# Designed miniproteins, single chains, continued (5), part 50

Each design is a single chain, and the fold is of that chain. pLDDT is the mean over its residues in the fold that is shown.

## One batch from the design tools (miniprotein)

Design m17727
Fold by ESMFold2-Fast:
Structure m17727 (fold): chain A 64 residues (1-64)
Amino acid sequence: GPALEAQMREAKDRILANVRDRLSDEQLAALEAELDALVATSTSLEEFIRRGDALATRAVIEAS
């Protein structure tokens, strides 16, 4: 519902902020697109955070 979507979008912004200085603009845009798709497919905030953190961790490792 709208409340869950708002919470997931706030979590997305926090995840992106945490990795902003460690990724290029292109890598950050790609991660944001993956997180936006994840908002559409996640059924809970906890699921979104767990999966989103994993995507961000992968992106940072691949950038290193």
Scores: mean pLDDT 86

Design m17728
Fold by ESMFold2-Fast:
Parts: structure tokens; sequence; C-alpha cells
Structure m17728 (fold): chain A 87 residues (1-87)
């Protein structure tokens, strides 16, 4: 019932301790993916490489990459099978 409010406050406190609460959780993974792609530059990264570096599942990374590609933020390199920034 009101357990959800207590759980939210507990999650927020734990995220702060891990440095995860510095940004909104849903935007945090997007920011990490973009940062890893910027670091890789022209080389690009595969879904599995991004998943390993960010600690996220390949399915979750794939979902965010497809969203970013739809927004024109990233491009898929057909020759290498890698994703890189469109910038």
Amino acid sequence: MQQAKQLLEEIAAQALANGDATVVPSSSLRSRIIDELERAGDKGLTVSQIADRTGASQSNVSRILQELEAQGVVVHDAATGKYRLAR
C-alpha cells in the first residue's frame, strides 16, 4: 500500500551512496552509452561491448541504442556491425 513511498526513499538513498543518483536513473544509462561511444569515436562499439562497459544487459542496451538511432544520435555501421555517434 504505502510501502511504495518507503521503498522509493530507500532506493534514492542507496543510489546516492553508489553515485547513481547524480542524474535521473533512466537518463543515466543513456548518458553512459553516449559517453562510451564518444570515447570509442570512429571505431564504434557493438551492443555486447557497450553492455559489458556499462554493466547493463544486452537487451537493455539494444533498446536504448534503437531509441538513440531513431532520434539521430547514433548510427549503425553496416560494414562492422558497430554503433557510433552521428555527431
Scores: mean pLDDT 68

Design m17729
Fold by ESMFold2-Fast:
Structure m17729 (fold): chain A 76 residues (1-76)
Amino acid sequence: SIEEEFANLKKALEKDPLNIGALATFIKENREKLDKETLAEIAKLIKTYLGSVEDRALALIEPLLDEEQFAFLKSQ
């Protein structure tokens, strides 16, 4: 489930806060399941764990999202 995969992502980022690859993998594997609630939770995760590398994280995931999804995530 997406909840289980998100919990695994959170655990990976707690262990290695610079693991932007784990975020990219989660998005790539769950592209069809990314509703607004999930995108808002991803934005919170980025600010909580990846704040120091936020620009790099956003640059990595931008090509994995459509324009509307990326704009919504950036607005959070």
Scores: mean pLDDT 80

Design m17730
Fold by ESMFold2-Fast:
Structure m17730 (fold): chain A 68 residues (1-68)
Amino acid sequence: SAREEAEALIEELRREAETAPAALRIQLLWMVEELEKHLAETDDEEAIRRAIAGARQARAQFLAEHAA
């Protein structure tokens, strides 16, 4: 389900945050908090899937910014 995918992504982001430099860790944990808010605010599977897609896009952007 979309909720299970979101929970898996949250776990992945938390694990990445554990070994990330401080600036990237803050960004990853903010993304986790935003996903948790979406899961608390809606049961709409499509809305959750859109939130997951947005989080994946934001993660790619954060990683690219940190690599520079």
Scores: mean pLDDT 83

Design m17731
Fold by ESMFold2-Fast:
Parts: sequence; structure tokens; C-alpha cells
Structure m17731 (fold): chain A 87 residues (1-87)
Amino acid sequence: NSRQRKISIRLTANSIDVAGLQFQVDISDLPEEKKEELLKGIEEIKKGLKEAYKLSEVDPEKAEELIKETEEKIRELEKRLKELEEE
């Protein structure tokens, strides 16, 4: 089956851009420790998306579950970023 929506994440040292969710935030002012935790979470999300795309040809059902799970992780990351910004 063809997917009608793609989620891509662009990472830089200073910002996060999540296509599809229209989400963008700057991390430049965060302490290095907090920045490292956020980058780690984003890397896990990217890894999950890559695995989902890889599985989409072999097991589309599992791929869809992984994408959904990854979207939940993105939502959780968005929530954490919002809390850090309000600090």
C-alpha cells in the first residue's frame, strides 16, 4: 500500500524541524546536558522511522505500527521541548 503522509525530521545543533507536524524549535540556549538528552531522543525517533520504512516492503502491518509508535514518541518529545522552553 502507498503511504499518503511522510514524516521527516531535520536535525541541526541549534534546531529541530519535524515535517508533517509543522513543529520547529531552537535548542541553542539549552544547557549541553539537556541538549544531549533531546538529541538522543530524536536519534531514536529517526532510527524508528528508518526501521519502519525498511519494514514497509516486507511487513506493512508492522511498519504501520512502528510509524504510529514513532509518532507517539515525537509527540512526547514535543511535550518535553515545550516544558523546557517554558522553563
Scores: mean pLDDT 62

Design m17732
Fold by ESMFold2-Fast:
Order: sequence, then structure tokens, then C-alpha cells
Structure m17732 (fold): chain A 70 residues (1-70)
Amino acid sequence: MQEEEERRRRAARLYNDLVSEALKKLASQGKTATGEQIDEEARKIYKSRNLTPEERELLDEYFAELEKSR
């Protein structure tokens, strides 16, 4: 459905922003990180972010879908 596609796209964009922050933090610390470590760091950044309820809902749904794909 279009609403589900739109929601998924918005969630992916928010997640990509978190991944970019995670990569910057890990790189600034001189760490070589796996995709799993980058995802874990992005989730930690998400927990500390002051996000709207809608943004949190979108990211929670996106994280749940990523877990299913593991």
C-alpha cells in the first residue's frame, strides 16, 4: 500500500541519518566497525535522540523488519 511504502521510505531515511552519525562517531574513535557494530551504534544514537513519536514509531518498525532479515 502507498501509505506503507511512504512510511517505510521515511523510516529508511531516518535510519540512514543514524547510520551516518554512527559511522562518524566510530571513525572519530579510530575504530574499524562491522555492519553489525554500525547498526548497534545507530540504535544507541536513536535511543539518545530527541525524536517525535512518529519518527520513533517509524524507526521501531524499520528495526523490526531488519531483525526479520537477519
Scores: mean pLDDT 75

Design m17733
Fold by ESMFold2-Fast:
Structure m17733 (fold): chain A 67 residues (1-67)
Amino acid sequence: MVTKFVVESTGPFTNDPAVIQKYLDLAKERGITVEHDALPDIYKAGQIADALKVAKEGDTIVLTTSL
């Protein structure tokens, strides 16, 4: 199943690749694929964190910006 949604980043706002990777690893552990290439790095961690609140195992999350 593919879940697509637009979310505003609620934080963390970070360019730290270790923090971004932490959230990507959490998605992978839950069997969730995250597509986030269209987002600036500073928003990625927060957007992935928000996506993980609604995603189910086997989902593909596509993150987009509202602005």
Scores: mean pLDDT 65

Design m17734
Fold by ESMFold2-Fast:
Structure m17734 (fold): chain A 66 residues (1-66)
Amino acid sequence: MSAIEEAIRAGDLEAFKEQLYALLSRFVSPEEAEALANEFVERLKAGASPQDVIAEVRQTLLALAA
């Protein structure tokens, strides 16, 4: 999580996408992982707060790990 949080706070959307894709690929198909990672990147581009996006990523990972 720290690498994803650092990427978001730095505004490095490419690093954020790569880190998130790597984590999601443990739980879902590559196609689903890419779609989810792109969705979160688009939300950040649309002006969603980094804090809210981090919380949603956490909840998504917890749901997938269950």
Scores: mean pLDDT 79

Design m17735
Fold by ESMFold2-Fast:
Structure m17735 (fold): chain A 91 residues (1-91)
Amino acid sequence: LKEEFEKYKEEAKKYLDEIRKVAPPWLQPAVDQAKELLDSDPGAAEGAFRALIEAARKVPNRDEIVSLAEKAVDYARKAREYQTKLEEELA
């Protein structure tokens, strides 16, 4: 459970790092914020990733950024699921 939680967080971070490489400078702070939220609140991070998808629709390489952000959303959702399972085991 903890191993899966950490694995899915790291996968989401990898996709955020890929977005940061192709994102315009004005979008990079939002990527950094989403990455920080992933460690403290994967649910809030999912929301931040969805905001990145909406912002990315206005850039020329939007399809690439949207695809990467959707992968980050999927992994953040999985991380949140395993975080909940960990909390249930500790209760």
Scores: mean pLDDT 75

Design m17736
Fold by ESMFold2-Fast:
Structure m17736 (fold): chain A 82 residues (1-82)
Amino acid sequence: MHPVGDEGLRLAKEGLESGDQYLLALAVAASEVDSNPEARELAEKAFEKLKDPRLALHARDLILKYGSVEKALEELKKLVLD
């Protein structure tokens, strides 16, 4: 199982509750590296709340690069998407 699976579910729930765009982007990205169907269902809802889909693309690259949701979140927050 990918190390991001359980973290993805938590991020999706927190992102959907708060509307935090970084958490929503990470939830969408995490669902692509985990086969958990609950993560995928929440990721679909998170994607609907995303204002900029480029955040999800960057989040995916960062999760794959670092293998850690915590590190991916830190790096994603440093990105300036103009």
Scores: mean pLDDT 73

Design m17737
Fold by ESMFold2-Fast:
Structure m17737 (fold): chain A 64 residues (1-64)
Amino acid sequence: KVEEVKKLTDKALEYSKKHREYQRLADEAAATESPELWQKLRDMAEEYRKKAKEYVEEAVKVAT
């Protein structure tokens, strides 16, 4: 139980970190790059955010 929660939490942290990185890149692209690059990076950031949320929800379910 504890090991499974830790594994899911580690995955959530990994995707959360990627979400923050791609959100930062999207913000930079909005100021200095093409609108298409900004949109692509923003979509990637949102995808990583969703994955992080899914792993958090699984960890909570396992912990219960």
Scores: mean pLDDT 79

Design m17738
Fold by ESMFold2-Fast:
Structure m17738 (fold): chain A 58 residues (1-58)
Amino acid sequence: GSDQIIDAQTLATLSLESAKESGASDSQIKASVKEALEQTTDPLNQLAGNVLLSLLEK
């Protein structure tokens, strides 16, 4: 639902901001998110990861 999408967007934005503050490059963040997505079955984490990847590609 829309609430899950909003939560995923918020989580993705906060995670992206935190990673950039730590000095991670966009390519490093993409690699880490892809690895995390391969290891998780949590729907919210999968949504947040895919949103984060789309933000990095745009």
Scores: mean pLDDT 75

Design m17739
Fold by ESMFold2-Fast:
Structure m17739 (fold): chain A 97 residues (1-97)
Amino acid sequence: MTVEEIFAQEREDSLAGVKALAEEIRKLVEEMKKNGITEDKRRRLINLTIALMIEAALSGDEELVEEAKRFMEAVDNGDYDKAIEETKKIIELAEKK
């Protein structure tokens, strides 16, 4: 396996990670909207957001990084409708790569 092949695989793994994290975050935010916000759910959302930002950065995809930043801003503003919208965009972008 060449260095280029290793890099391509790591990028594919990071893109899959971004998609999986965005799907998990979407489900969590939808649950928080429906059933209320708990300390445990808020803590988990923060941890998943950090993981998403790291995976987006590791993917090397600037569009994913920018959408992940928009998602983080929506969460910071308490705009959970916008946060769900941004997770859908992140999933779509990851699938296109």
Scores: mean pLDDT 78

Design m17740
Fold by ESMFold2-Fast:
Structure m17740 (fold): chain A 100 residues (1-100)
Amino acid sequence: MAQQEKEKKLEEVIKQLAEIARKMEEEIAKGKDGKEVLEKAEEEVQKLLEQYGLTMDEVLEYLESKEKEAFENGSDKEVIDTIGRALTLVVLIKDVLDEK
């Protein structure tokens, strides 16, 4: 039960991360500064992870595992796109945090 609850939290977080990534792309397309948009996305991701009691590393490991499974199992494009958007966002934010 505890393992299933953690996995459900991770799946919900992935969906929300993909949504944050989509909003980031929309703001950049509207002509907002990429640095400001990235800093806002970083704040939203940190708050999201804190809300669910998850670390950046836990989410990254889960996303990498799910991306591999999705490609190996021939998952629908929408599933692959969602995982890919979430993974790209987490990697980008982690790189920024590691440089600070």
Scores: mean pLDDT 79

Design m17741
Fold by ESMFold2-Fast:
Structure m17741 (fold): chain A 84 residues (1-84)
Amino acid sequence: GSSAQEALKALEKELNATFKGGDTEQIIRDLQKIETLEKKAGVSPKSRYVTYKSMYDYFKNIKAPDPVLSFLKKKVEEYKKEAE
């Protein structure tokens, strides 16, 4: 629904701001909140796979900390399996 999509957009903005501050733990918490909202919004495993792969590629390109990249890589692999 629109409410869940608005919450996702707000968390993506917060995540970007937190990343600029370098707080790795807060970045991972924000990513977990996004995942929870995507599940509540009924986003399909295939769509989640595409989204997390794009996030992984983005964060890898901007040289995000290893714990963030490790978290995203695990989510990409999980959602790839669920998309089948």
Scores: mean pLDDT 74

Design m17742
Fold by ESMFold2-Fast:
Structure m17742 (fold): chain A 82 residues (1-82)
Amino acid sequence: SSSSALESLSPVEQLQVQIARLEETLRGLEQLRAQLEQDPEGVLQQAGVSLSQKQEALDGLARQRAELQARIAELRAQLAQL
């Protein structure tokens, strides 16, 4: 895993790998959000975020989820053009 390894692939393969990585990240984010609802303190500590910022972290997760979905859509559009 690295940009160098990705650059060795064809353009189609590069986009497919990036999409797969983002989809995996999105899935992890959904799991993290579920855990945060059950144990916000433990999850925030694991993420390296202070407890005083838990509301910002919750808002950040929702924002990141939307951003990841938009990024995946963009890469899929690029893949369709190849």
Scores: mean pLDDT 75

Design m17743
Fold by ESMFold2-Fast:
Order: sequence, then structure tokens, then C-alpha cells
Structure m17743 (fold): chain A 94 residues (1-94)
Amino acid sequence: MEKADELIVKGREAYVKGDYETAVKYFEEALKIAPDHPDAAEVYLLLAESYKKMGDLEKAKEYAQRAIEVARKHPGSEALLQRAEELLKEIDAE
């Protein structure tokens, strides 16, 4: 498994367990290694959701905006784009 793929898997595992601090560490490292990864838009969305759950609304908003930007450039990411836009609205309402 590529290093970035391994980090994304570990990040998703931490996210599912509710360990958002560990999840963001793995996801940020994965994007640092492979910023153009096929799953980058999903990783940005998971970062945004993780930071929101941790109460860091500024970082949550930044990553949600990044998820939207990346998803818009990739055909077939309509569901992810919609979720990222919905999350951004939820953050702006807080």
C-alpha cells in the first residue's frame, strides 16, 4: 500500500472510533505526501467533520471549503460536494 493510502486508512479507522485528534493527524500527513490523491476531496471533508466535532469551527470551515474546491474539479463527486456544502452551512449556523 502506498504511504498516503495507508495513512488515509488509519485516519478513517480513527474517525470511525471517534478519535478525531488522531484522525486529523493521519489525514493531514496523507495530504502532505499526496495532495492530488484520488480521495483528497473525501479526506478534506473528513478533516472538516473531525475539526467540527473537536470544536475548531475555523479549521472545519477551511477544510470544508477545500473539499468543495477539489470536488468541483472532479466529475462524479456530486454527493461529496453536496455533503461538503451542507457541512459548511452547518458550520456557518454555529
Scores: mean pLDDT 83

Design m17744
Fold by ESMFold2-Fast:
Structure m17744 (fold): chain A 63 residues (1-63)
Amino acid sequence: MSPETQETVRTLLTGDGRFSEDIVVDLPASDLPPGEDSEKYRQELQEYYQQVSREIAERERAR
């Protein structure tokens, strides 16, 4: 996953504070490059979204 894509993911998650898994799955499909291992890339992106989402949720709960 590119650093630019990671920054976009963090920006979206930080702005909303929380995303469901359904929303996360929808977003990667829009940004997948043609000719790549899109399913593997999508899985990596989904894992990153879930990890960052959990981190944000834990910080919000701790406040």
Scores: mean pLDDT 58

Design m17745
Fold by ESMFold2-Fast:
Formats: C-alpha cells, sequence, structure tokens
Structure m17745 (fold): chain A 67 residues (1-67)
C-alpha cells in the first residue's frame, strides 16, 4: 500500500488519493480532526505520528479544530 507522510496545520487543505495511507503530522489528534469538503469528519485514527487515514475516493480534506 502506498504511504505518504504530510505535515499539517490548522486550516490546511490537502489533496488526497483513494487507497493511499496518509499520516498527517504536526497536529494534536485530541484537538484537531480531518474533514471532507462537506465539513464531515472522515474515518481516521490517532497515532503517535499524527492522524492516519485511507481515503475511499480522491478528495480534499481540511484540518479543523474539534468541538
Amino acid sequence: MPKRVIEGKLGDRLEVRAGVLYIVTGVDPSKYELVDEEGRRIAQAATEEGLAFIPREDMVVTVRERK
């Protein structure tokens, strides 16, 4: 499986590809989350390296604060 590590910050828009494992570093998983273009939280895991996810489709995801 292809793997990409990306440093993220609040408000970043990340273009992602279906079936690739992404690890977004530089964000605290307890304070931040990844959302899709509709503002919906996507499936993601908190890891020691950051937020890990595998998109089901090509999309843009955004780093936002958790409520």
Scores: mean pLDDT 81

Design m17746
Fold by ESMFold2-Fast:
Structure m17746 (fold): chain A 88 residues (1-88)
Amino acid sequence: SLLSYLTDEQIEEILKEAEKILTDAGVSKKVRDMIIDDIRKVLESKDPRAGGGALAFAAYAHPDKTVREAARKVLELVQEKIEEARKK
């Protein structure tokens, strides 16, 4: 799994950057907490199925366009950081 290339330090950096993206976009604390919890579960477990799908729902299906745009930026961030860790 590509997730196996991430260190605990890199996971915490991803989570901090993700929370900043969501906060700066004005996403509500409840929605931010669900997305961050989803990402944490996936990255810490190294299992993409460990998440509740909150990030994917927010990025592709959430009724609020602002939430969808912010969540897509977070999804891109997570994908980029995994790929960077693999290339080291």
Scores: mean pLDDT 81

Design m17747
Fold by ESMFold2-Fast:
Structure m17747 (fold): chain A 58 residues (1-58)
Amino acid sequence: DLDELTRASLKAAELYRADPDATPEQIEARLVEAGFDPEVARSIARTIANARASPVPA
């Protein structure tokens, strides 16, 4: 569901703004606790993890 993915992304951004030290795993857990689909939560967490693992383009 595209709407759920969008809402989960916004919620993840809010959580990260409140706790900048939060790990992708903590964000995933909080999204599931907030009632989002576990697959959607995992996709968001994976995106965050991949962004942190990739070097910033020059």
Scores: mean pLDDT 75

Design m17748
Fold by ESMFold2-Fast:
Structure m17748 (fold): chain A 73 residues (1-73)
Amino acid sequence: MLVKVSAQLDVYDEDDKLVKTLPVLEAVAPTMEEAHVLLSQKVDQEMARLRAEAAARGTTTRVRVKVKVEVEE
């Protein structure tokens, strides 16, 4: 059994306007817990990068995260 988890990140500017949609982040693992940990690490890295980029521009950013879970028998 494999668990696949995916996250889509939509980036908004300080005026709450959609700036960009990032490529889907995916993680696959034998258990839900392992897949979730791997996906969370990828999401945290991308959010840290986006926040650092916004700070370098002297602005702020908001990120909307949508998560999907698929299980293969």
Scores: mean pLDDT 78

Design m17749
Fold by ESMFold2-Fast:
Structure m17749 (fold): chain A 78 residues (1-78)
Amino acid sequence: MEISKEEMERLTKEELEKAKEYIRKNASQELLDKLEEQLKKYEELLKTIKDERLKYLGELIIKALKELIAEQKRVLAE
């Protein structure tokens, strides 16, 4: 019962859009700091992953976190 790469991409995109909406309503420095901490941790973990599917999922998560951090910074700057 493993999710396909295509399903992982679709779910990640859907969750990213929901998370961006949440950030627009709930942006804070504390949330930004937590997102940046999570990004650094996931980037370090991704370097140790040998499994192709887990690496692919990790890359999707890192991309999503970077987009959320950028959105959070934009909201806080305004």
Scores: mean pLDDT 78

Design m17750
Fold by ESMFold2-Fast:
Order: C-alpha cells, then sequence, then structure tokens
Structure m17750 (fold): chain A 75 residues (1-75)
C-alpha cells in the first residue's frame, strides 16, 4: 500500500504539466512504470477518467486520483 506521502509524490511525478490535474496521457505512463504503481491498471486510462472524473472536464484532479489509488489498492 502507498502512504499519503507516496501518493502525493506519485501525483506530482505524473503531473508533467504542473497544472494540478492528470490527463489520459499522464495516466497512461502509470500503466508501464511499476515503480510508480506496484499493480497493473485494470482498465484503460480513458475508462479511468470516465469513472473518476466527477467534473467531466477530461482530467483527474488530486482528490479523484486519491480515490483511484484507493480503488486499485482494494484489488
Amino acid sequence: MLSDEEKKALFKKLDLDGDGVLTANELKELSFDSTLLPYSLPVPPEEILKRFDKDGDGVLDYEEFMELLDFLMGQ
């Protein structure tokens, strides 16, 4: 399991634009880097956005990303 500190570090590492949100392309990087995610992404990044993107803006904010990690750790 990831600590809150590790979750924040992971979000910052994936946030390539520094805009405080994650795009589908940034989430795609998570799926091949096992150092960022010790478990495989169960669905495509596009479907992750559809499930966790509550605002419908096509990106994942920090709170939505935390919910994603909690979901993945529960598998």
Scores: mean pLDDT 67

Design m17751
Fold by ESMFold2-Fast:
Structure m17751 (fold): chain A 105 residues (1-105)
Amino acid sequence: MSRYEQLLLEFHANLERLIGLADDPAASEAELRAQADAVAATVAEIAALRPEDRDFLAAVLQRVLGALMARHPELEALLRELARRFAEILGLDPEEVLARIRAAA
């Protein structure tokens, strides 16, 4: 398996775990933040290795965060913070990304 293929699998696994924690009412904010850190680290490594994947990563993260904000309005503030962080990692305008997430939700 290539490093790139390994990172894509890690991204998928970390993102699924983040979704599972957001859907778990017993999960703490600290657990969500720690899992978001794992997603962010994988995203940063993929973007550094394959800059052409930034748009793909942004589209996936926008869709997931938009869906989570729609299902968990109580987590909106935290999910907006995570959206800004991911946008910064990908070199995108955080406020533009947040506007697109709001439109998609």
Scores: mean pLDDT 82

Design m17752
Fold by ESMFold2-Fast:
Structure m17752 (fold): chain A 69 residues (1-69)
Amino acid sequence: SLVDELLEMIRNKDYHNLFDLLKEISRKYSDVPGIGKLLLEIMEAVGKEDWEKAIELAEELRRRIEEYE
């Protein structure tokens, strides 16, 4: 899934394609409540190189998508 790809990118500290992936997640899951705020917080955590926080937020993103589906 896109969220699994996001988690893998964060775990590998691979920021090269992360922005494009976040944009794709935003487009696919635009109807999920609070998704935009979570994606912004993930982006901010990655920008600060706070990988622990980025993983935490990406796991919350996964949970919210699963609850919605």
Scores: mean pLDDT 81

Design m17753
Fold by ESMFold2-Fast:
Structure m17753 (fold): chain A 73 residues (1-73)
Amino acid sequence: KKEELVKQLREEIEAAHRAYLAGDLAAAEEHAARAEKLVEELGKIIGEEEAQKLAAKLAAEVGAAALAALAAA
């Protein structure tokens, strides 16, 4: 269950980031809202603080990958 929620959270964060870069702000907002819901569900399993830290880590990883791609161009 925890692993499934973490996978879904990463997927929603990645989808929100892709939508934002594509200029689809409505889709980015929808995926971000789903990610927030998943953080709440994870908080029930691992604790609210730990769920927020995990979400921040995943968001940073997605952002770092985008920056690395830009630097390689």
Scores: mean pLDDT 77

Design m17754
Fold by ESMFold2-Fast:
Structure m17754 (fold): chain A 62 residues (1-62)
Amino acid sequence: MAGREAGERAGRSGPAGAGAAGGQAGKDVNDLTSGREALEAGVAGDREGATRGAVRAAQKSF
């Protein structure tokens, strides 16, 4: 999967993209901790934090 690349794009989309990435990661039953981190960052509007959380969740999917 190109999960890392997808995570980077989500971050570049700005707050809306970061929130979407955080929400999806938060629902990942195999990676709730990484999803929570991305979700919190997305809700706060933290583009960089949301990107890191999404990338981390995607890497675990490899």
Scores: mean pLDDT 55

Design m17755
Fold by ESMFold2-Fast:
Structure m17755 (fold): chain A 87 residues (1-87)
Amino acid sequence: MLEELLKKRIEESREFAAEIGREWADRLDAADAVARRHVAAARQAGLDWDQAVAAMRARMRAAGASAATQGWVELALLSLRVEDRLA
């Protein structure tokens, strides 16, 4: 009885950890989509990378984006900059 309950709780804890991992991945994917659209639009407008980042920061401030949202978008921008330089 107790051993079976413990095994079930371990499985539920593993499933919960996987769920949190999926939520983080989903948030990063959403931020990546926003960052890619913004950078593409900025490049079409003739802006360089630093100008594109400054415009995104201004846009996030104007929209009242939370610190968490700003953090995910900054990570996506950093990832995109690395990808662009390695490609």
Scores: mean pLDDT 75

Design m17756
Fold by ESMFold2-Fast:
Structure m17756 (fold): chain A 68 residues (1-68)
Amino acid sequence: SDVEKLIAEVFKKEKKEKLTIDEFAELFAPPELREEFREIARKFAPPGSDLLDKEQAVKALTAFAKTL
């Protein structure tokens, strides 16, 4: 999947195991869509956490792409 490859490359480049919802929106969404992206990403983060792992990030980006 293009989404899985993109997420894997970004996490490797950033040398991180998890991204914040804000970092995720900044990296993957254009400025005008970052609020919508944050709302979608929040649904995939664990309750009480602002962090997404690679699997959660793939699901969030895939869900966001479906709304475009």
Scores: mean pLDDT 79

Design m17757
Fold by ESMFold2-Fast:
Structure m17757 (fold): chain A 120 residues (1-120)
Amino acid sequence: MEKYLEELREKVEEKDIEEMKKLVIGVADMEISALELDKKSTTDPARKKEIDESIKQVEEFKKELTEEVAIVAAYLLKNGKASGGEILGLIFGLVQIAATEGVEAARKEIEKLIEELVKE
């Protein structure tokens, strides 16, 4: 995986990766904020535990996958493979997968996309 990610990185500017990192972090932070509001509005202890786990998975996504997602987003945009709106959709989708299915599920989705892009 690291070698495939390096190949995509070589085809983009570092400044574009840094801008995409800010976007990924921003989307993840918005999801955490929304989950915290849901937690405050519920009285069900089981639902509160589910929300706490979702917040934890989004925090792990933010720590572990921000760079990989940012590199992919920068590559797709620079090479005309995705619009800005489609990039936002990709990031929101991956954050939602992390929240609902866990960070490992989000990692598998981004790794699959990286492998497909390198084979082109």
Scores: mean pLDDT 88

Design m17758
Fold by ESMFold2-Fast:
Structure m17758 (fold): chain A 87 residues (1-87)
Amino acid sequence: MLDAIRAAVEETVREASGGKASPTAARVAAGVAVNIAASGDMSLERAKTILRRVLTEKGESQESIDAAVAALPAGVEVARAALRAAA
């Protein structure tokens, strides 16, 4: 996966979260969003569950976790658009 796509998705998550997602939470959410967009084999609800678990294991605050999860759909849309443009 190109680093530029991941960086653009990470920025989208930060913006959609209103800056409430930490840098770590935004990076993890961007990775999840890119994986959903690239594979198509995971539901958004399953991805939200995985994201909450991973961020909890990393010791992220509840506010950061909730913000990153809420921003995930926007990240997935940007990732899908970027991957289609790159194909």
Scores: mean pLDDT 81

Design m17759
Fold by ESMFold2-Fast:
Structure m17759 (fold): chain A 108 residues (1-108)
Amino acid sequence: SPEEELREAILAGDWERVRELASKLPFEVVRKAVYSLDGKLPLHELFRAYLLAVEAVLDKLTPEQAKIALFDLESVLNFAKNALAFRTQEDIDRAEELIKKLKEKAGL
């Protein structure tokens, strides 16, 4: 399934393939695929997977989906800043920029 292909790409660390596959999928499928890997990947890789996947679907998000992605990303970003900063600084910076775009999409 497309969800399984996305999970396999994330597990392989194939970030270009993650972006390609996520861009073709509904947000709900992308979110489910990433969350299904919680506890199965190092947290910094899961953070990167979510970040890249949400970036790939950004233009397709409804305001309601953008609010969900915003809440998810703010939660993960807070953890990343406190626990993973040295491994995820580029991803933290990208996440902060994505949060700005998600707020705009959400009408916030």
Scores: mean pLDDT 82

Design m17760
Fold by ESMFold2-Fast:
Structure m17760 (fold): chain A 80 residues (1-80)
Amino acid sequence: SQQQQIRDYTISSLTRLSSTNRDTNPVLSQYVDQIRQMIQNNSSISDIQPIFDRAISVATPSQQGVLRSIYSGIQRWHDI
């Protein structure tokens, strides 16, 4: 389904973000891994939001841009 494809792309994007930043920003990678697990467990956007806010607080400006793009995808997935 289209919903499953969007979910799979979102999980893939989060996996890439956490692996790419694991050595340079391990705290960000921990929050990103937590968000990925929450999506895999079908957590609500309201449950994900606080963890996303924590991820943003420890991210560099470039990492924040990537996170916000991914989060927009999560919001679209929940709206389908």
Scores: mean pLDDT 83

Design m17761
Fold by ESMFold2-Fast:
Structure m17761 (fold): chain A 56 residues (1-56)
Amino acid sequence: MPPRPDVQRYNQVIDQVRNGDDSLIPQLRDYYRDAQRIGHGIIVDQINQVFQQRQS
């Protein structure tokens, strides 16, 4: 499994995708699954919100 990113890394990728960097969507999906597994509900909610806005 890939190494667990810290909260700052999650926020950076979330912000970049929100700002229109679609190339990071696969990485954001990996982070979503990781955050769900570890129970990081705030990050799960933020990533889900971005996906709802982008719908890819």
Scores: mean pLDDT 73

Design m17762
Fold by ESMFold2-Fast:
Structure m17762 (fold): chain A 81 residues (1-81)
Amino acid sequence: SLISKLIDQALAVEGTNKKIGSLLSEIHKSDKKALLKEAKRMYENGEITVDELVTLASLIRFTALVVGEEEIAKEALKVEV
């Protein structure tokens, strides 16, 4: 699937945090709203950087748009700005 290919490309990026890589690998089969909520929690706990949070939110927004989940895309956009 397109989502699977996106995840593979994201996981191939040098310097990608393993936590972000694990979250991205789950997006294909997981609730995107729950994934976004967990990413926010990890950021609030100091476990990921703002750049990693924004990157994950951008990928969630992109994958949500590809599958027509406009509500999730709007929630992710609020994290990016």
Scores: mean pLDDT 68

